Designed miniproteins, single chains, continued (4). Designs and how they scored, part 83

Each design is a single chain, and the fold is of that chain. pLDDT is the mean over its residues in the fold that is shown.

## One batch from the design tools (miniprotein)

Design m14877
Fold by ESMFold2-Fast:
Structure m14877 (fold): chain A 95 residues (1-95)
Amino acid sequence: MEEIERKLEEVREAGRALAEELGEPVHLSTAVLKDKEDKYYVVSHFATEPAEEAARAAVERLAAKHGLEIVRFESEVFRPDEESRAAWERFRALE
């Protein structure tokens, strides 16, 4: 479990970094899956548009196909701050 919490934090940091890099909101859907031997898997999906419902359906299909249990499912939106977004727009204009 502690390793899973670490992976979830890494994924959230990646989402924040991606939002700052793109200058756009990033929608993160993350599932924690468990097999019959208590081995955990983290599956993450990043999108620049709302994708929670589609991601949930895909995770449910994946879990059913492979005999995995869905332990957690969460969705979160990371937004760039206005300064980071403005800096990115200036950078793109300079290209």
Scores: mean pLDDT 77

Design m14878
Fold by ESMFold2-Fast:
Structure m14878 (fold): chain A 94 residues (1-94)
Amino acid sequence: SGGAVMREVAELVAAGKWEEAVRLLMEVAGLPEEEARRVALEARMRKELAELRAAGAPLEELEELVLRTLEELGELTEEIREEIREAFAEEAAQ
């Protein structure tokens, strides 16, 4: 959908303007709402994970953010949920 639109989306995501990012993807990139929300939610998750890690947040907060984002995207299966929880449990044990 072109570099200029994705740069503006990244700037909106960095500013915490998620609904504006979704709208931009729908109106300028021509994405359906579901795909626009997916792109924006993935960008939001990456930003929030980086902020939580920088702040020294507990692993449970990072796990919850990942699981909630995958649920919002409709990608959270039982297998993926177990893999994520196991990965965070292993990290917590170290």
Scores: mean pLDDT 75

Design m14879
Fold by ESMFold2-Fast:
Structure m14879 (fold): chain A 66 residues (1-66)
Amino acid sequence: MKEKLKKEVEESKKKLIEYVRKGDTKGAKESLKKMIKSSKELGDEEYTKAIDEVNDSLNKIAMEKS
């Protein structure tokens, strides 16, 4: 069960970053919702880690675009 949720978090993070790079706000929002739901179901530590990793990736994209 938890291993499946961990895979869902990883896939959702990848999709979120991909959609953000493409400027697909709708896709990014849906991927973020899935990541949050799955990571919270795993626990607070996993949720915090997933958010931190996404923020790091988004900051890199912002630096590339700006």
Scores: mean pLDDT 78

Design m14880
Fold by ESMFold2-Fast:
Structure m14880 (fold): chain A 62 residues (1-62)
Amino acid sequence: GQKLDALKKALSLLEKGNISDAISFLKKQGYNGDALALEDAVKDYGEKAAINGLKQALRSLE
């Protein structure tokens, strides 16, 4: 679905170190809640932990 594709693109940006671009992309697609959750996860747990959390969430949907 569109949300799954958006989350996969955000994950790709995060893996390249483009955190702000990943967050901005999700906001532009209308997934503001997911963008805020991602920003908070990076802030509280760090970039690698946020990436791993998103990977786990995506695996549960595939």
Scores: mean pLDDT 81

Design m14881
Fold by ESMFold2-Fast:
Structure m14881 (fold): chain A 130 residues (1-130)
Amino acid sequence: SMREIGEKLGIPQRVIDAYLEAVEMYRQGKSLEEIFNRLLEKGFSKREALAILISVVLRFDFGWSDSDTVRTLYLLLQIIRGEPVDGLSPALYAELQAIIDEALRRLETEPVEKVVREAAERIHALFLNP
């Protein structure tokens, strides 16, 4: 299960639970804006909420596996916290950080739906052409 994968990777249970709730809301037809606001209400930062929403879009709109999605969520959270990521190139780390930073700036003026979808598309393209 996603919970078991998250435990093996050392992802906080709070994050896995939030991702699973976001997945269920998305499956129920809730907008990305509604899910984003729910994550903020639960005390997640905007950066953490973005990482969770990007992961939901990668899973459902881009057809990523649960395993690849959770590993990518973990990578994004490590980058957001300024933590080193073993085996990740400095260039890829910097590009993922830039995608999150740009998404945060854009949220000030643009809809959540557009910002999250375009960030997910950029991450998807990056992992297809490393």
Scores: mean pLDDT 86

Design m14882
Fold by ESMFold2-Fast:
Structure m14882 (fold): chain A 89 residues (1-89)
Amino acid sequence: VEEEVRRRAEEIAREAAEAAAREEGIPREEAEAALPAATERVYGLIKQIVEAGEEGLEAAEAAVAASSGEDRRLLERVLEVAREAREKL
């Protein structure tokens, strides 16, 4: 499941980079250069949520509710992947 979670983290990071380039005027080259680091951050967040179990999911849901715009969309996708990863265990 680690390989699948890492691929999903890369997809989330790429979508966030595309949104930032489109909506915030960040150059695509700059956003793409940050993708490896962004992927590791997203992967680490998913892993922390999964390892914390139900408490991790509740905390992630609260973070989604407290966020807005692109941050909310990013966190919603992180939460979705964390839920899927927990179901496979």
Scores: mean pLDDT 74

Design m14883
Fold by ESMFold2-Fast:
Structure m14883 (fold): chain A 100 residues (1-100)
Amino acid sequence: SEQERLQKISELIDQALERFREALKKGKDAVTQVLQEFLRQLAQYSSPALRQRLLAAAEQSAEKMITTVAVEGLRGLLANDPVGGLLTAFAFDMMAMMVE
């Protein structure tokens, strides 16, 4: 169901946020791996168009992947997609951790 899909996406974000915090202590390669895995997992619960954009972003740098999360979050908010708010919050949480 749509509610089960949103719950799964929320769980993936919570797990990715915890792993992102840990990865920041280990270095850029660990951060890149966490973001790549998150985008590939999120793609499985996404529309075909969003899936293509997420998988393309997973081939890019960590900075580009964070930017993609923020942009897709904003795109979702403008389209009144509940995933938009979740991705926007995740992007801001990641940025907050980086300046800690």
Scores: mean pLDDT 87

Design m14884
Fold by ESMFold2-Fast:
Structure m14884 (fold): chain A 63 residues (1-63)
Amino acid sequence: SELERQRQETIEAILNDDSLSPIAKMQALVVMEVPEEELKKVAKELGISEEELEKIKERHAKV
């Protein structure tokens, strides 16, 4: 769908943004409500542990 394509383009833009740290990239994806399976895949590619990903998700839920 068009919305799914726009989401993928935004995710790629975030991942290619050299001004963002790996943690900041992951935080942006969590705020965008990216599916959990995709979040886990990206976290592995960025070197972020599953434990760190859960902490990021918990911080977002409290804001």
Scores: mean pLDDT 78

Design m14885
Fold by ESMFold2-Fast:
Structure m14885 (fold): chain A 60 residues (1-60)
Amino acid sequence: DKIERLEKQKKSTEDLIKAYEAALKQSTNPAVRERLERAIRASREQQKILDEQIKKLKEE
């Protein structure tokens, strides 16, 4: 089931965002912080894509 797989990916992405945010709070290195911020943005964008895909599959 594609929907079930996408929902699992969404949950994994939520966990990753939380882990990146925790790492960002502990990091003082500018290069590391920049990478973490980029990863957080990419993961949030991925959540939006997953939400859209789930909606489309449920519609069809």
Scores: mean pLDDT 82

Design m14886
Fold by ESMFold2-Fast:
Formats: structure tokens, sequence, C-alpha cells
Structure m14886 (fold): chain A 82 residues (1-82)
């Protein structure tokens, strides 16, 4: 399902970001904030996927919309930290 694919992508993204942040020497507090941003972006992506499926879009289209929304929200939250 779209939700299962998003969950897998999301969990892999969290692992990659945590590894990257640790390699960059970010504090535990900074790492926690980044992971919280990913969590919020995931929730927005999941909502977009559900809305797309409800409107009759294919699972592939819903996944594309969700990933685009996730990236948009993630980048928006990162801009707030600049």
Amino acid sequence: SVEEKLREIFENAKKRVEKWAKQKGLSPEEIKKLLEIIDRAYEEGLKAARDAVEQGMSEEEALDIALRKFAEEYNKELEKLK
C-alpha cells in the first residue's frame, strides 16, 4: 500500500539523517529537532496520500504527491532554522 511504502521511505530517511547529523557532529538536541521535522513532514505527506487515494488517484500518483509534499514541508521547516 501507499502508506506502507511511505513508512519505509520515512524510516530510511530518519536513519540517513541521524547518521549524517552524527557524522557532522551535531548535538543530541539538534538531531532530535531534525527528527521531529521529519516526523511532521511525514504526517503531511501521509495526509496528502490519503486525500489523493480518496479522490481516485492511483497508488503511484498518490505516492508521488506524498513524497513531493514531504519534501516541501521538510524544506519549509529547515528554512525556519536559518
Scores: mean pLDDT 82

Design m14887
Fold by ESMFold2-Fast:
Structure m14887 (fold): chain A 75 residues (1-75)
Amino acid sequence: SAAELAETAKVIQELAQLYGELRRLAEENPSLRDELEALRARIVQAYSDAQEGKISPAELQAFADEVRARIEALR
């Protein structure tokens, strides 16, 4: 539905911001680079799943929350 597409778009914008932050953290933290690059790959997969309607807005938000929590743990 249009409402679900709007909710998905909002979370995708959030994930795009988190993707950029993960890239910077990987550059600043060489010991964590492989872990952070794997998390970035999961974001790319989430984009693909969202485009194909394979993931709900709630599931996508839960994943974005997981990514944010991982980033916050590094601060």
Scores: mean pLDDT 84

Design m14888
Fold by ESMFold2-Fast:
Structure m14888 (fold): chain A 91 residues (1-91)
Amino acid sequence: NEEEAKKIWQDYLKSLGLEAPKKFYKDPKTGYLVPESLIKKEKGKDIVSEEEVDNLAIDPVSGKAELGIADFARLRQSPFDGTPLPVVPKV
């Protein structure tokens, strides 16, 4: 459920010493919830553009944005530094 996904992200980011996310984005392709703070925005554009539905996710540990949101949300481990990621359920 959506509340469970939000709690998983809040607990994970708090475990990294980061502030709990207040806003979430639901990926329309996969149904995964991702904190808006972890979505790379293009300068002057909304988080999701109609032409770029594969917005990049920012790894909270490294700050790098090289993976699409769908791939990032499915990973159990960050490809940037091997840090374990939470299992985020579809909602």
Scores: mean pLDDT 58

Design m14889
Fold by ESMFold2-Fast:
Structure m14889 (fold): chain A 59 residues (1-59)
Amino acid sequence: EEEVEELKKKLIEAKEKLKNRDSLTPQQYLDILREMNKTYKKLRDLLGPEEAKKLIDEI
């Protein structure tokens, strides 16, 4: 699904932003964590918990 690929890209981008944590404001850091949590939930809802975990582990 194209939606799964978009969600995967969002997680990759969020992880890259977290690597440069020193350049983030506290609000930006929290917003990234919230977006990651929403993305994890969407992946679980679309793929089921087992497939979602496999995809997240790949990232």
Scores: mean pLDDT 78

Design m14890
Fold by ESMFold2-Fast:
Structure m14890 (fold): chain A 71 residues (1-71)
Amino acid sequence: MDKGRQYIQLGNQYKKQGDYKKAGDYYIKAGEAFLEAGDPDSAKAAYVLSAQYYELAGDPQRAQEALERAR
């Protein structure tokens, strides 16, 4: 399993537990790993997902930073 997919699975686990901040953190790590692997489309999707969970966590600053990475 590559790092990007591993971090998506970790984010999904924390999301199911209601830990939206950690879910956002792992989706950011997934985006970074996808960029390192040369997959910008998966990276963008991961950053958008991270932004959604940072908003749910009550962290609009981190959500905005994640959306900027998705551009």
Scores: mean pLDDT 86

Design m14891
Fold by ESMFold2-Fast:
Structure m14891 (fold): chain A 113 residues (1-113)
Amino acid sequence: MKEEIEKLTEELKKKLEEILKGYPELLKLALEMVEEMEKIALELIEKIEEGKATQEDLKEAREKLSELFREFMEKLYEESLKNKVPVEVLQEVKDLVLDWLNKVLDLILEKFE
């Protein structure tokens, strides 16, 4: 499970680097967001693998991930205005990160079945 999340995150980072290659400040913010979200997911996974995770831990992790995504998307939007980034590029970044988040959450939820 940890290796699966790390692989999904590596693939996301590569796609973000390709899409945001012309926008280094946005790329930095997007990578920081993904790294913070990955850390929360991996900390929960470690607790699951140790047999210590509760349903409340899952709920709290999901809420933290959703909050971080919202906060970083607001920061990305503000930075995009300074850099005159096309709306289509921001939408693609949002869609990629949401797809990654959904896949990570699905992997976590599967272990609580």
Scores: mean pLDDT 82

Design m14892
Fold by ESMFold2-Fast:
Structure m14892 (fold): chain A 93 residues (1-93)
Amino acid sequence: MDRVREIQRLLEEGGRRVVEILLKAGDEAGARAVETAMRNGIRSLRENPERAELELDITSGMMMITAGSSGLIDKEAGREAARVVAEARREAL
């Protein structure tokens, strides 16, 4: 129970920071994609609490790939966003 809430909090905090970075870079589509990946991952986490660590890995990986692909619009913003997701994942581990 507590671990699921901790992972959710870290994904929400990291996702919010990533969305802000991408929106400032003008990548609204990338920001929405990261937000969607985060929301879908949190839903999966809640439905599969026994697999919380796997759900963290899947969700953070999807958010990182999505944020990194934003580098096609702004390479530096995409790299910064991907680093924020990686940091949130490490903090959650």
Scores: mean pLDDT 74

Design m14893
Fold by ESMFold2-Fast:
Structure m14893 (fold): chain A 70 residues (1-70)
Amino acid sequence: SDEEIQKVLDLTQEVVTYELFGDEESKEKYRKELLKYVSPEKLRKMEEIVRKGLETSDYGKANEEIRKLV
């Protein structure tokens, strides 16, 4: 559902945000939550997409690419 896709997008953004802050405990907490919705392989790909989005400031493209994976 669109609600589940949005939840996955929000959780992926939280994981990458906590990674940038160096908060490993919060990062792992949200990563575990994400694994309820996506496979470990998809999670890794989504994290890469969000990191690239932060690097380029192209959040719209990052969100579109994640929606295609979910």
Scores: mean pLDDT 76

Design m14894
Fold by ESMFold2-Fast:
Structure m14894 (fold): chain A 80 residues (1-80)
Amino acid sequence: MAQAEEVASLTPEGKTVVVEVETTKDSAKITVRDENGNVLKEETVPLPAVVGANNPPAKRTITVENTKDGPVITDSKVEE
């Protein structure tokens, strides 16, 4: 499958991807989807040891548009 970087570099200008981040007690799951909801990339990363200092949101969705100068964040939504 294509990496998120490859998708960003090969995707024509004006295309949009959605990045969803779900946090659990010990990890964060990152899912990158195209505008049709197809999963382009999925990663699970361990949370830093210091996560107890600030409760991270349970779910965050970030919309990224591929522009001439590279990907930019066009929208950011926090869901609990």
Scores: mean pLDDT 59

Design m14895
Fold by ESMFold2-Fast:
Structure m14895 (fold): chain A 65 residues (1-65)
Amino acid sequence: SMEEIKRTIESILRLVRRVAERNGWEVVSVEVSYDPEKQVVVITITLRDPDGSERTVTVEIPVPK
């Protein structure tokens, strides 16, 4: 359901922020989009480490019908 997808996204974001904060990483941006061809929610998270290097993590969550 959409509620379960929202809870999953919120849980992932909470975990990412907690881990980032504890390690001195900054959450630069979070983008959430839907890909209708793949039928997935795409979460793109950009993180910056203490040295100023950026990394992007992409998570795809299948949407059940």
Scores: mean pLDDT 81

Design m14896
Fold by ESMFold2-Fast:
Order: sequence, then C-alpha cells, then structure tokens
Structure m14896 (fold): chain A 105 residues (1-105)
Amino acid sequence: HMTPREFLRSLGASDAAIRLVPEDIPLELVKTIYEIIKLAFPDLSDAEKANLAAELTSSLYRFFQDEDLLKAWLINQGLIDKDWKPNTEDPEAIRARLEAFFARG
C-alpha cells in the first residue's frame, strides 16, 4: 500500500517537501493535486512538480481541515470539478491562480 509520502518520494520530491505532507491524508487527494500541478507547470521536472504538490497539499490541509470545504475551494478556484477531476480547459489560468497562491502563502 502506497502512502502520500511514498508517492511523492517516487516522483523525486525532496525530504523537506515530503515532511510538509500529513501522514493521514488520502493518497487520492495528493494524486489529484499532482495532476493539477502537471497541467499548470508542464515544463517543470517531475521532482519540481512533486515539491509544489507537497507544498500545495500542506497549505490546503492547514487551512481546510474539512474535506468538503477543501473540495468547495478547489472547485471555486476552477482547479477541479465535482468528481475531483482536474479542470483541463485553461491551464494558463490554473497556473496564474497557483502562482498567486504560492506568492501569498
């Protein structure tokens, strides 16, 4: 059984980034976030994408302990649909939104 931390490590994420990710979060959440990062930042390495996915997961978990609130925020940002599928319609808008999120903390 693969953990979220093992998934990120398999992609080349740094130990520092992996430690940001809680041990008890769903693996599917981290996979969905990684797919969003892949769409927004296609030119980054797998390791750089995994580091950003770890940082985004950590930040979202810190602010949204409630899964329903987390999901509602992701939908409102245009990042996923109601079925946790990444929005593929406008990768540049997703990128701008994520860059703004990372810049603000």
Scores: mean pLDDT 78

Design m14897
Fold by ESMFold2-Fast:
Structure m14897 (fold): chain A 72 residues (1-72)
Amino acid sequence: DRLERAAEEAARRLGVSPETVRTILVSRGNGMSQREIAEALGISPGTVSRALKEVARLLGVSPREAARLAAE
């Protein structure tokens, strides 16, 4: 799956688990703010932002679109 491979690569670059990246994408796609996601996962808002941008870059879409695809 393209999305799963992108999440795996982003996770390696950021030093977090692929499960963390997937949770960020799904939560953002479901309307949670980056701050709320950071608080829920115990990570920095900067890490949330970088995860969204990295997955979006790897898929060739916007961060909003990457989150939408993960939430489907």
Scores: mean pLDDT 83

Design m14898
Fold by ESMFold2-Fast:
Structure m14898 (fold): chain A 76 residues (1-76)
Amino acid sequence: SREERIREALEKRGIFLPEEHYRRIASLPEDVTEALIRAVEEVPGSLDLAQLIVTAVRGGDPDELLARAEALLARL
């Protein structure tokens, strides 16, 4: 499931969140969730990536989350 994929991606990076936070991220539109999973898996650890994750957990705007994730991936 998407919830399992985001959990595994975050946990591999050493980020352990309450179950509620994984559910919130997984409830975003599919394109947003896929971009977030890719960013967590591929982007080097940074303040920008941390802020993206915090915004996703706090219910940030899906369009803004997608744009930020894509911008981070474009820097690879």
Scores: mean pLDDT 84

Design m14899
Fold by ESMFold2-Fast:
Structure m14899 (fold): chain A 61 residues (1-61)
Amino acid sequence: TVEEIIDSLPEEIRELARKAVEDVKAGKITPEQAAVELYKAGATNIEVVKIARAAQLAADS
């Protein structure tokens, strides 16, 4: 689930990841924009891909 993905992330990026998923769900940003912001925050490529997928699922729901 989206929550399981977020909980698997380092604590320093969990808050940003939750905000990104919520913003995508609300239509404020795209999943791609969320991914760029996470890269800037120091997330690894694997972490960004996981969060982007979670954000896409949230937007579709």
Scores: mean pLDDT 76

Design m14900
Fold by ESMFold2-Fast:
Parts: C-alpha cells; structure tokens; sequence
Structure m14900 (fold): chain A 100 residues (1-100)
C-alpha cells in the first residue's frame, strides 16, 4: 500500500540520520586522537555499528512486506527505538576508547 511505502521511507530516512550522527561522532573523536591503535578501534566500532544498523533496517523492511499497515507502524517504531539504543551504545563505547 502507499501508506506502507511511506512508513518504509520514514524508517529509511531515520536510519540514515542515525548513521550520519555516528559518522559525525566518530570523525570528531578521530580529530582529537593521534594514537593509531585507538583510531583503529574507533574505525572498527563505527563499521560494526553501521553494519548492525543496516541489518536491523533490512530485517524490519523484510517483515513489513508481509505485514499489515498497523503492524508496519509498530515495526517501524520498535526498529527506531532499537536504532536509538545502538547509537547510545556506540556513544558509550566511543567514550570508553577515547578516555582509555
């Protein structure tokens, strides 16, 4: 349905915003760090986080294809909450690497 396509588009845009925020935070941290081992850990953390975000969105999109509109709305909300949690976990781990 048109409404389900709009839900999918909104989720994709939300995920893009979360990914852009993760990149921005990683770039800011890397700008303050000259230690090669810490820089590598930040790059690996960023890569892992982006892969987890993409996997969550792909799984949600796949479930939405066979769902009702109301189920798609619920899946989008739950996926956004999981994306927010991933970003918070990313921030916490990034801080640990920087402060170590």
Amino acid sequence: SKEKLEIKKELAEYAKKIIEEAYKLAEEALSKISDEEKRKKIEELLKKTIEEIKKLVDEAMKKMEKSSVEEAKKLAKETKEKLDKLLEEFKKELERIVES
Scores: mean pLDDT 90

Design m14901
Fold by ESMFold2-Fast:
Structure m14901 (fold): chain A 81 residues (1-81)
Amino acid sequence: MEELVEEAKKIIEELRKKGIELSEKEKEYVEGMAEYLADTYGADYEKAKTVFEAAMLLKKAGKDKEAEELAQKFLTLLMKK
């Protein structure tokens, strides 16, 4: 889990340096997803928020497959706990 969160943080920093930012609506979606996962599956809110923010940024950059893989890795680790 920690390794995945650190990867997500690096993705966020790199894409922000390239001028790729989430809209207010996309930030609300990421926050809502993190809240849902925390409430329903006992996920760490901050970790979920970081991973799904990175996934949304990857999708905006045209890296849809990488975005889906990152999200699925997080969900798989969460569900096997």
Scores: mean pLDDT 82

Design m14902
Fold by ESMFold2-Fast:
Structure m14902 (fold): chain A 61 residues (1-61)
Amino acid sequence: GPLERAAAEARELARRLAERDPAAGAYMLLTVDHILETLDDAQATAALEALVAAGRRLLAA
């Protein structure tokens, strides 16, 4: 579903970010796990989609 896709995409972007900046990548992975543990599915999906957008911008810079 949308939640699982957003989580998988955020984790993949975090792994790619970790290749340039290990601390930033690790922080992004921790953020994904924290979102999934603390928010309901709808809130988690929105937060993860925002994180994916931010991660894409960081990797494009």
Scores: mean pLDDT 86

Design m14903
Fold by ESMFold2-Fast:
Structure m14903 (fold): chain A 62 residues (1-62)
Amino acid sequence: SPIERTELQVLLFQFVRDSSIYMAERMADTNPELAARNRAQAELLDREIRELERRIEQLKRA
């Protein structure tokens, strides 16, 4: 279903977000530029996750 597919997408995005945070922390001292890119990616994914969660709620109300 569209709801189930979107919920799976949220889970996948959460995994990538968490991985990006982990990489940012691991690389902060050795590669600050890559750490910053991973933090920016995590922020973008967090915003996308919130938008997808809003979409799921809209679909549930239909």
Scores: mean pLDDT 86

Design m14904
Fold by ESMFold2-Fast:
Structure m14904 (fold): chain A 75 residues (1-75)
Amino acid sequence: MEEEIRERLRQLAKKYGVELTDEELEMPLDELRAKFRAQGHEELALAVSLADGILRSENPEYQEALRKALDELLK
């Protein structure tokens, strides 16, 4: 699950013109969020917050709702 979520974050970053390195893709989500905020990528920081919510929750329905929100940012 975490690998899939991080891959979606990489795809979203690419859509916004940001190429994530493999090292950045393995960063703790709080550090990745702080990095995006420091770079002025507020939408990517929001996406990291959604990803963190997915990984923290054990409720499949809530995880699915957050995944859909993350996927909508990708489109």
Scores: mean pLDDT 76

Design m14905
Fold by ESMFold2-Fast:
Structure m14905 (fold): chain A 81 residues (1-81)
Amino acid sequence: MPTEEEVLKLLDEVYEKYKDSSKADLLNALRILVHEVARELGLEEEGRRILAELDRLSKTESAEKVYERTKELLLRAVREA
């Protein structure tokens, strides 16, 4: 999954699958995706930063807002890899 287009597709698939599920289910799926992408690209520090931001936002923001911010950060990390 090294390209922005591939990661964007995976993010959209996660959101479509879990958007009607609990916030916890969506967040868990997003955490797994961030870990997998960061591992494949060797971006351990960036992956940790994205997960920390996801956890911070998950306490106060809607599931949609957490998804959009995670998407922005992850796609930026992939582009800079």
Scores: mean pLDDT 81

Design m14906
Fold by ESMFold2-Fast:
Structure m14906 (fold): chain A 82 residues (1-82)
Amino acid sequence: MAILRMEVTVDGLPPFTAELPVVATREGDRALVTLTLSSGVAATVRLDLTLEEDGEVVARGSATVELAAGATTTVTFTLDLV
């Protein structure tokens, strides 16, 4: 099981870091991670993503996600293997 570390930046809020266990699929030189995200408020979220296996960084990426208030969004992130 891999751990996805996210540095989360939302306009109007302090930045924070979240870590969650994920299943990553490898495609060539990339790793794909699918997450379900939700927010109580409409927000544009900027994410810096680090994928770790056994404490080692295996992939990195970044994404911007628009969230609607009270909606659930499924997003697939594409990360570059290091």
Scores: mean pLDDT 81

Design m14907
Fold by ESMFold2-Fast:
Structure m14907 (fold): chain A 98 residues (1-98)
Amino acid sequence: ADELIKKGIEYAEKGDYEKAVQYFNEAIKKDPSKAAEYYRLIGEVYRKAGKYQEAADWYAKAFDLNPEYEPYLIQAAVDVALELQRQGKAEEVAERFR
């Protein structure tokens, strides 16, 4: 499982998030007892990519298996809210300068 996690992180650092998630899912299949920890790692990969909604979904899966991951889910929810506010302001500015 550790080798698959390392490969997943390597692909994530290269910006290949689809391959990263594939390696993490293979690690979960080989060691289901660590599924919550692996879901958190996948969530962190998406969060670092600025994909906050996907990060929130993976952190929610980690939280469902282990309540200790609640802070990660809360942080992802805040990140999603801030990104939506940023997008709303950008749209308003774009309309005013058309």
Scores: mean pLDDT 77

Design m14908
Fold by ESMFold2-Fast:
Structure m14908 (fold): chain A 97 residues (1-97)
Amino acid sequence: IEDELPDWWKASILAKEKNDEEGYKAAIHLANAFVSLALARNYRQLGETEKAEQYLADARSHLAEARKLLEKVKNPEVKKYLQRAIDELEAGIAELE
């Protein structure tokens, strides 16, 4: 009876439970990337092109850090949810471009 949590949030919970520090760090980078992507979409819609590009760059930066951390993730379920969140974020960035 709970709303479905986003994949990055599921990854963060599982990473804490499994003591996967790299998985937790990757999940937090993805959380920040999704916030930056949402802000980029909003500023683009308002015609604030420079701010939209700054937030899109921030989203890409956090995505790059999450991808680096993903290679160090030990727990396969944490890695699965992180990969799903990365795929969703990459699709969202591509739609905005």
Scores: mean pLDDT 86

Design m14909
Fold by ESMFold2-Fast:
Structure m14909 (fold): chain A 95 residues (1-95)
Amino acid sequence: SPLDKLEDIGGEIHDLALRLYQEGDGVGFYIANYTGTGLSLAISYYEQGKVDEALKILEETKERLRKLKEEYPEHKELVDELLGKLDEAIEILKK
């Protein structure tokens, strides 16, 4: 289902955040955890039938990630991966 796919993406982001935390990458952990929190909030709105609010949260999360990519260029690959995951979530919500 769409919800199962969104929860799978959330799980992938959570696992990534946990790995970064275990590796001592505090900045990477913050970026991934922030992204996971944004997706989790969007899923909550989606479950309430509030699709426009869910999409708004994901777009705001993407905008913050683009700024974090400029601030932490060493984490650009992480940010690009997370942006790709949020784009997948947006496509699911638009169906």
Scores: mean pLDDT 91

Design m14910
Fold by ESMFold2-Fast:
Structure m14910 (fold): chain A 88 residues (1-88)
Amino acid sequence: MKILIVVSTEENYEIAKAKAELLEEEGHEVEVKLLPESASVEEIYEVLKKAAEEGYDLIVADDVPNMLEALERFKKEYPEVEAKSGSA
């Protein structure tokens, strides 16, 4: 499946990239995006929306306030895409 992982820190980005390599070995297509903690809810939401339009099956976002708010908005507008917070 196509998986998007969105993270807010460089440390989480490196962890997510390592996880993505393991998921790719299992036959998944994975993209990792780093959005700074200063990113607005709207900026995060646009990234999630674009992923849904590009056919991503699963979106995982960091458990940080702006990402959680964008994720809840996304889940209401794109209920067919699995979206969650935390680790992939």
Scores: mean pLDDT 82

Design m14911
Fold by ESMFold2-Fast:
Structure m14911 (fold): chain A 100 residues (1-100)
Amino acid sequence: ALDQLREAAVALDEALAAGDIDQAEAANRTINQLAQDLVKQGQADELEALAAELEPSHPLGAAAIRSAIAFESGDLAKASELNLPVEVQLGLLDIRRALR
């Protein structure tokens, strides 16, 4: 679970950097599902530690993990704020795909 979440977070930043919107959306969905399940299992502290580890090299993956923690904790405003950089990058890629 944590190793799969790490892989998905890394994959999100790599897909966004490569302009691969389908892979970015798949990675983001995997992060949301795994992180929400792990928070429900009482592993929120482990997820925050993973996000902190990933932030210097994979900031968008880290943001997606923290957003999922906030969402499952009921802080919808914070979840939206934390996920905004991911949403912006996905939106830019979707616009670029539509213009090609």
Scores: mean pLDDT 82

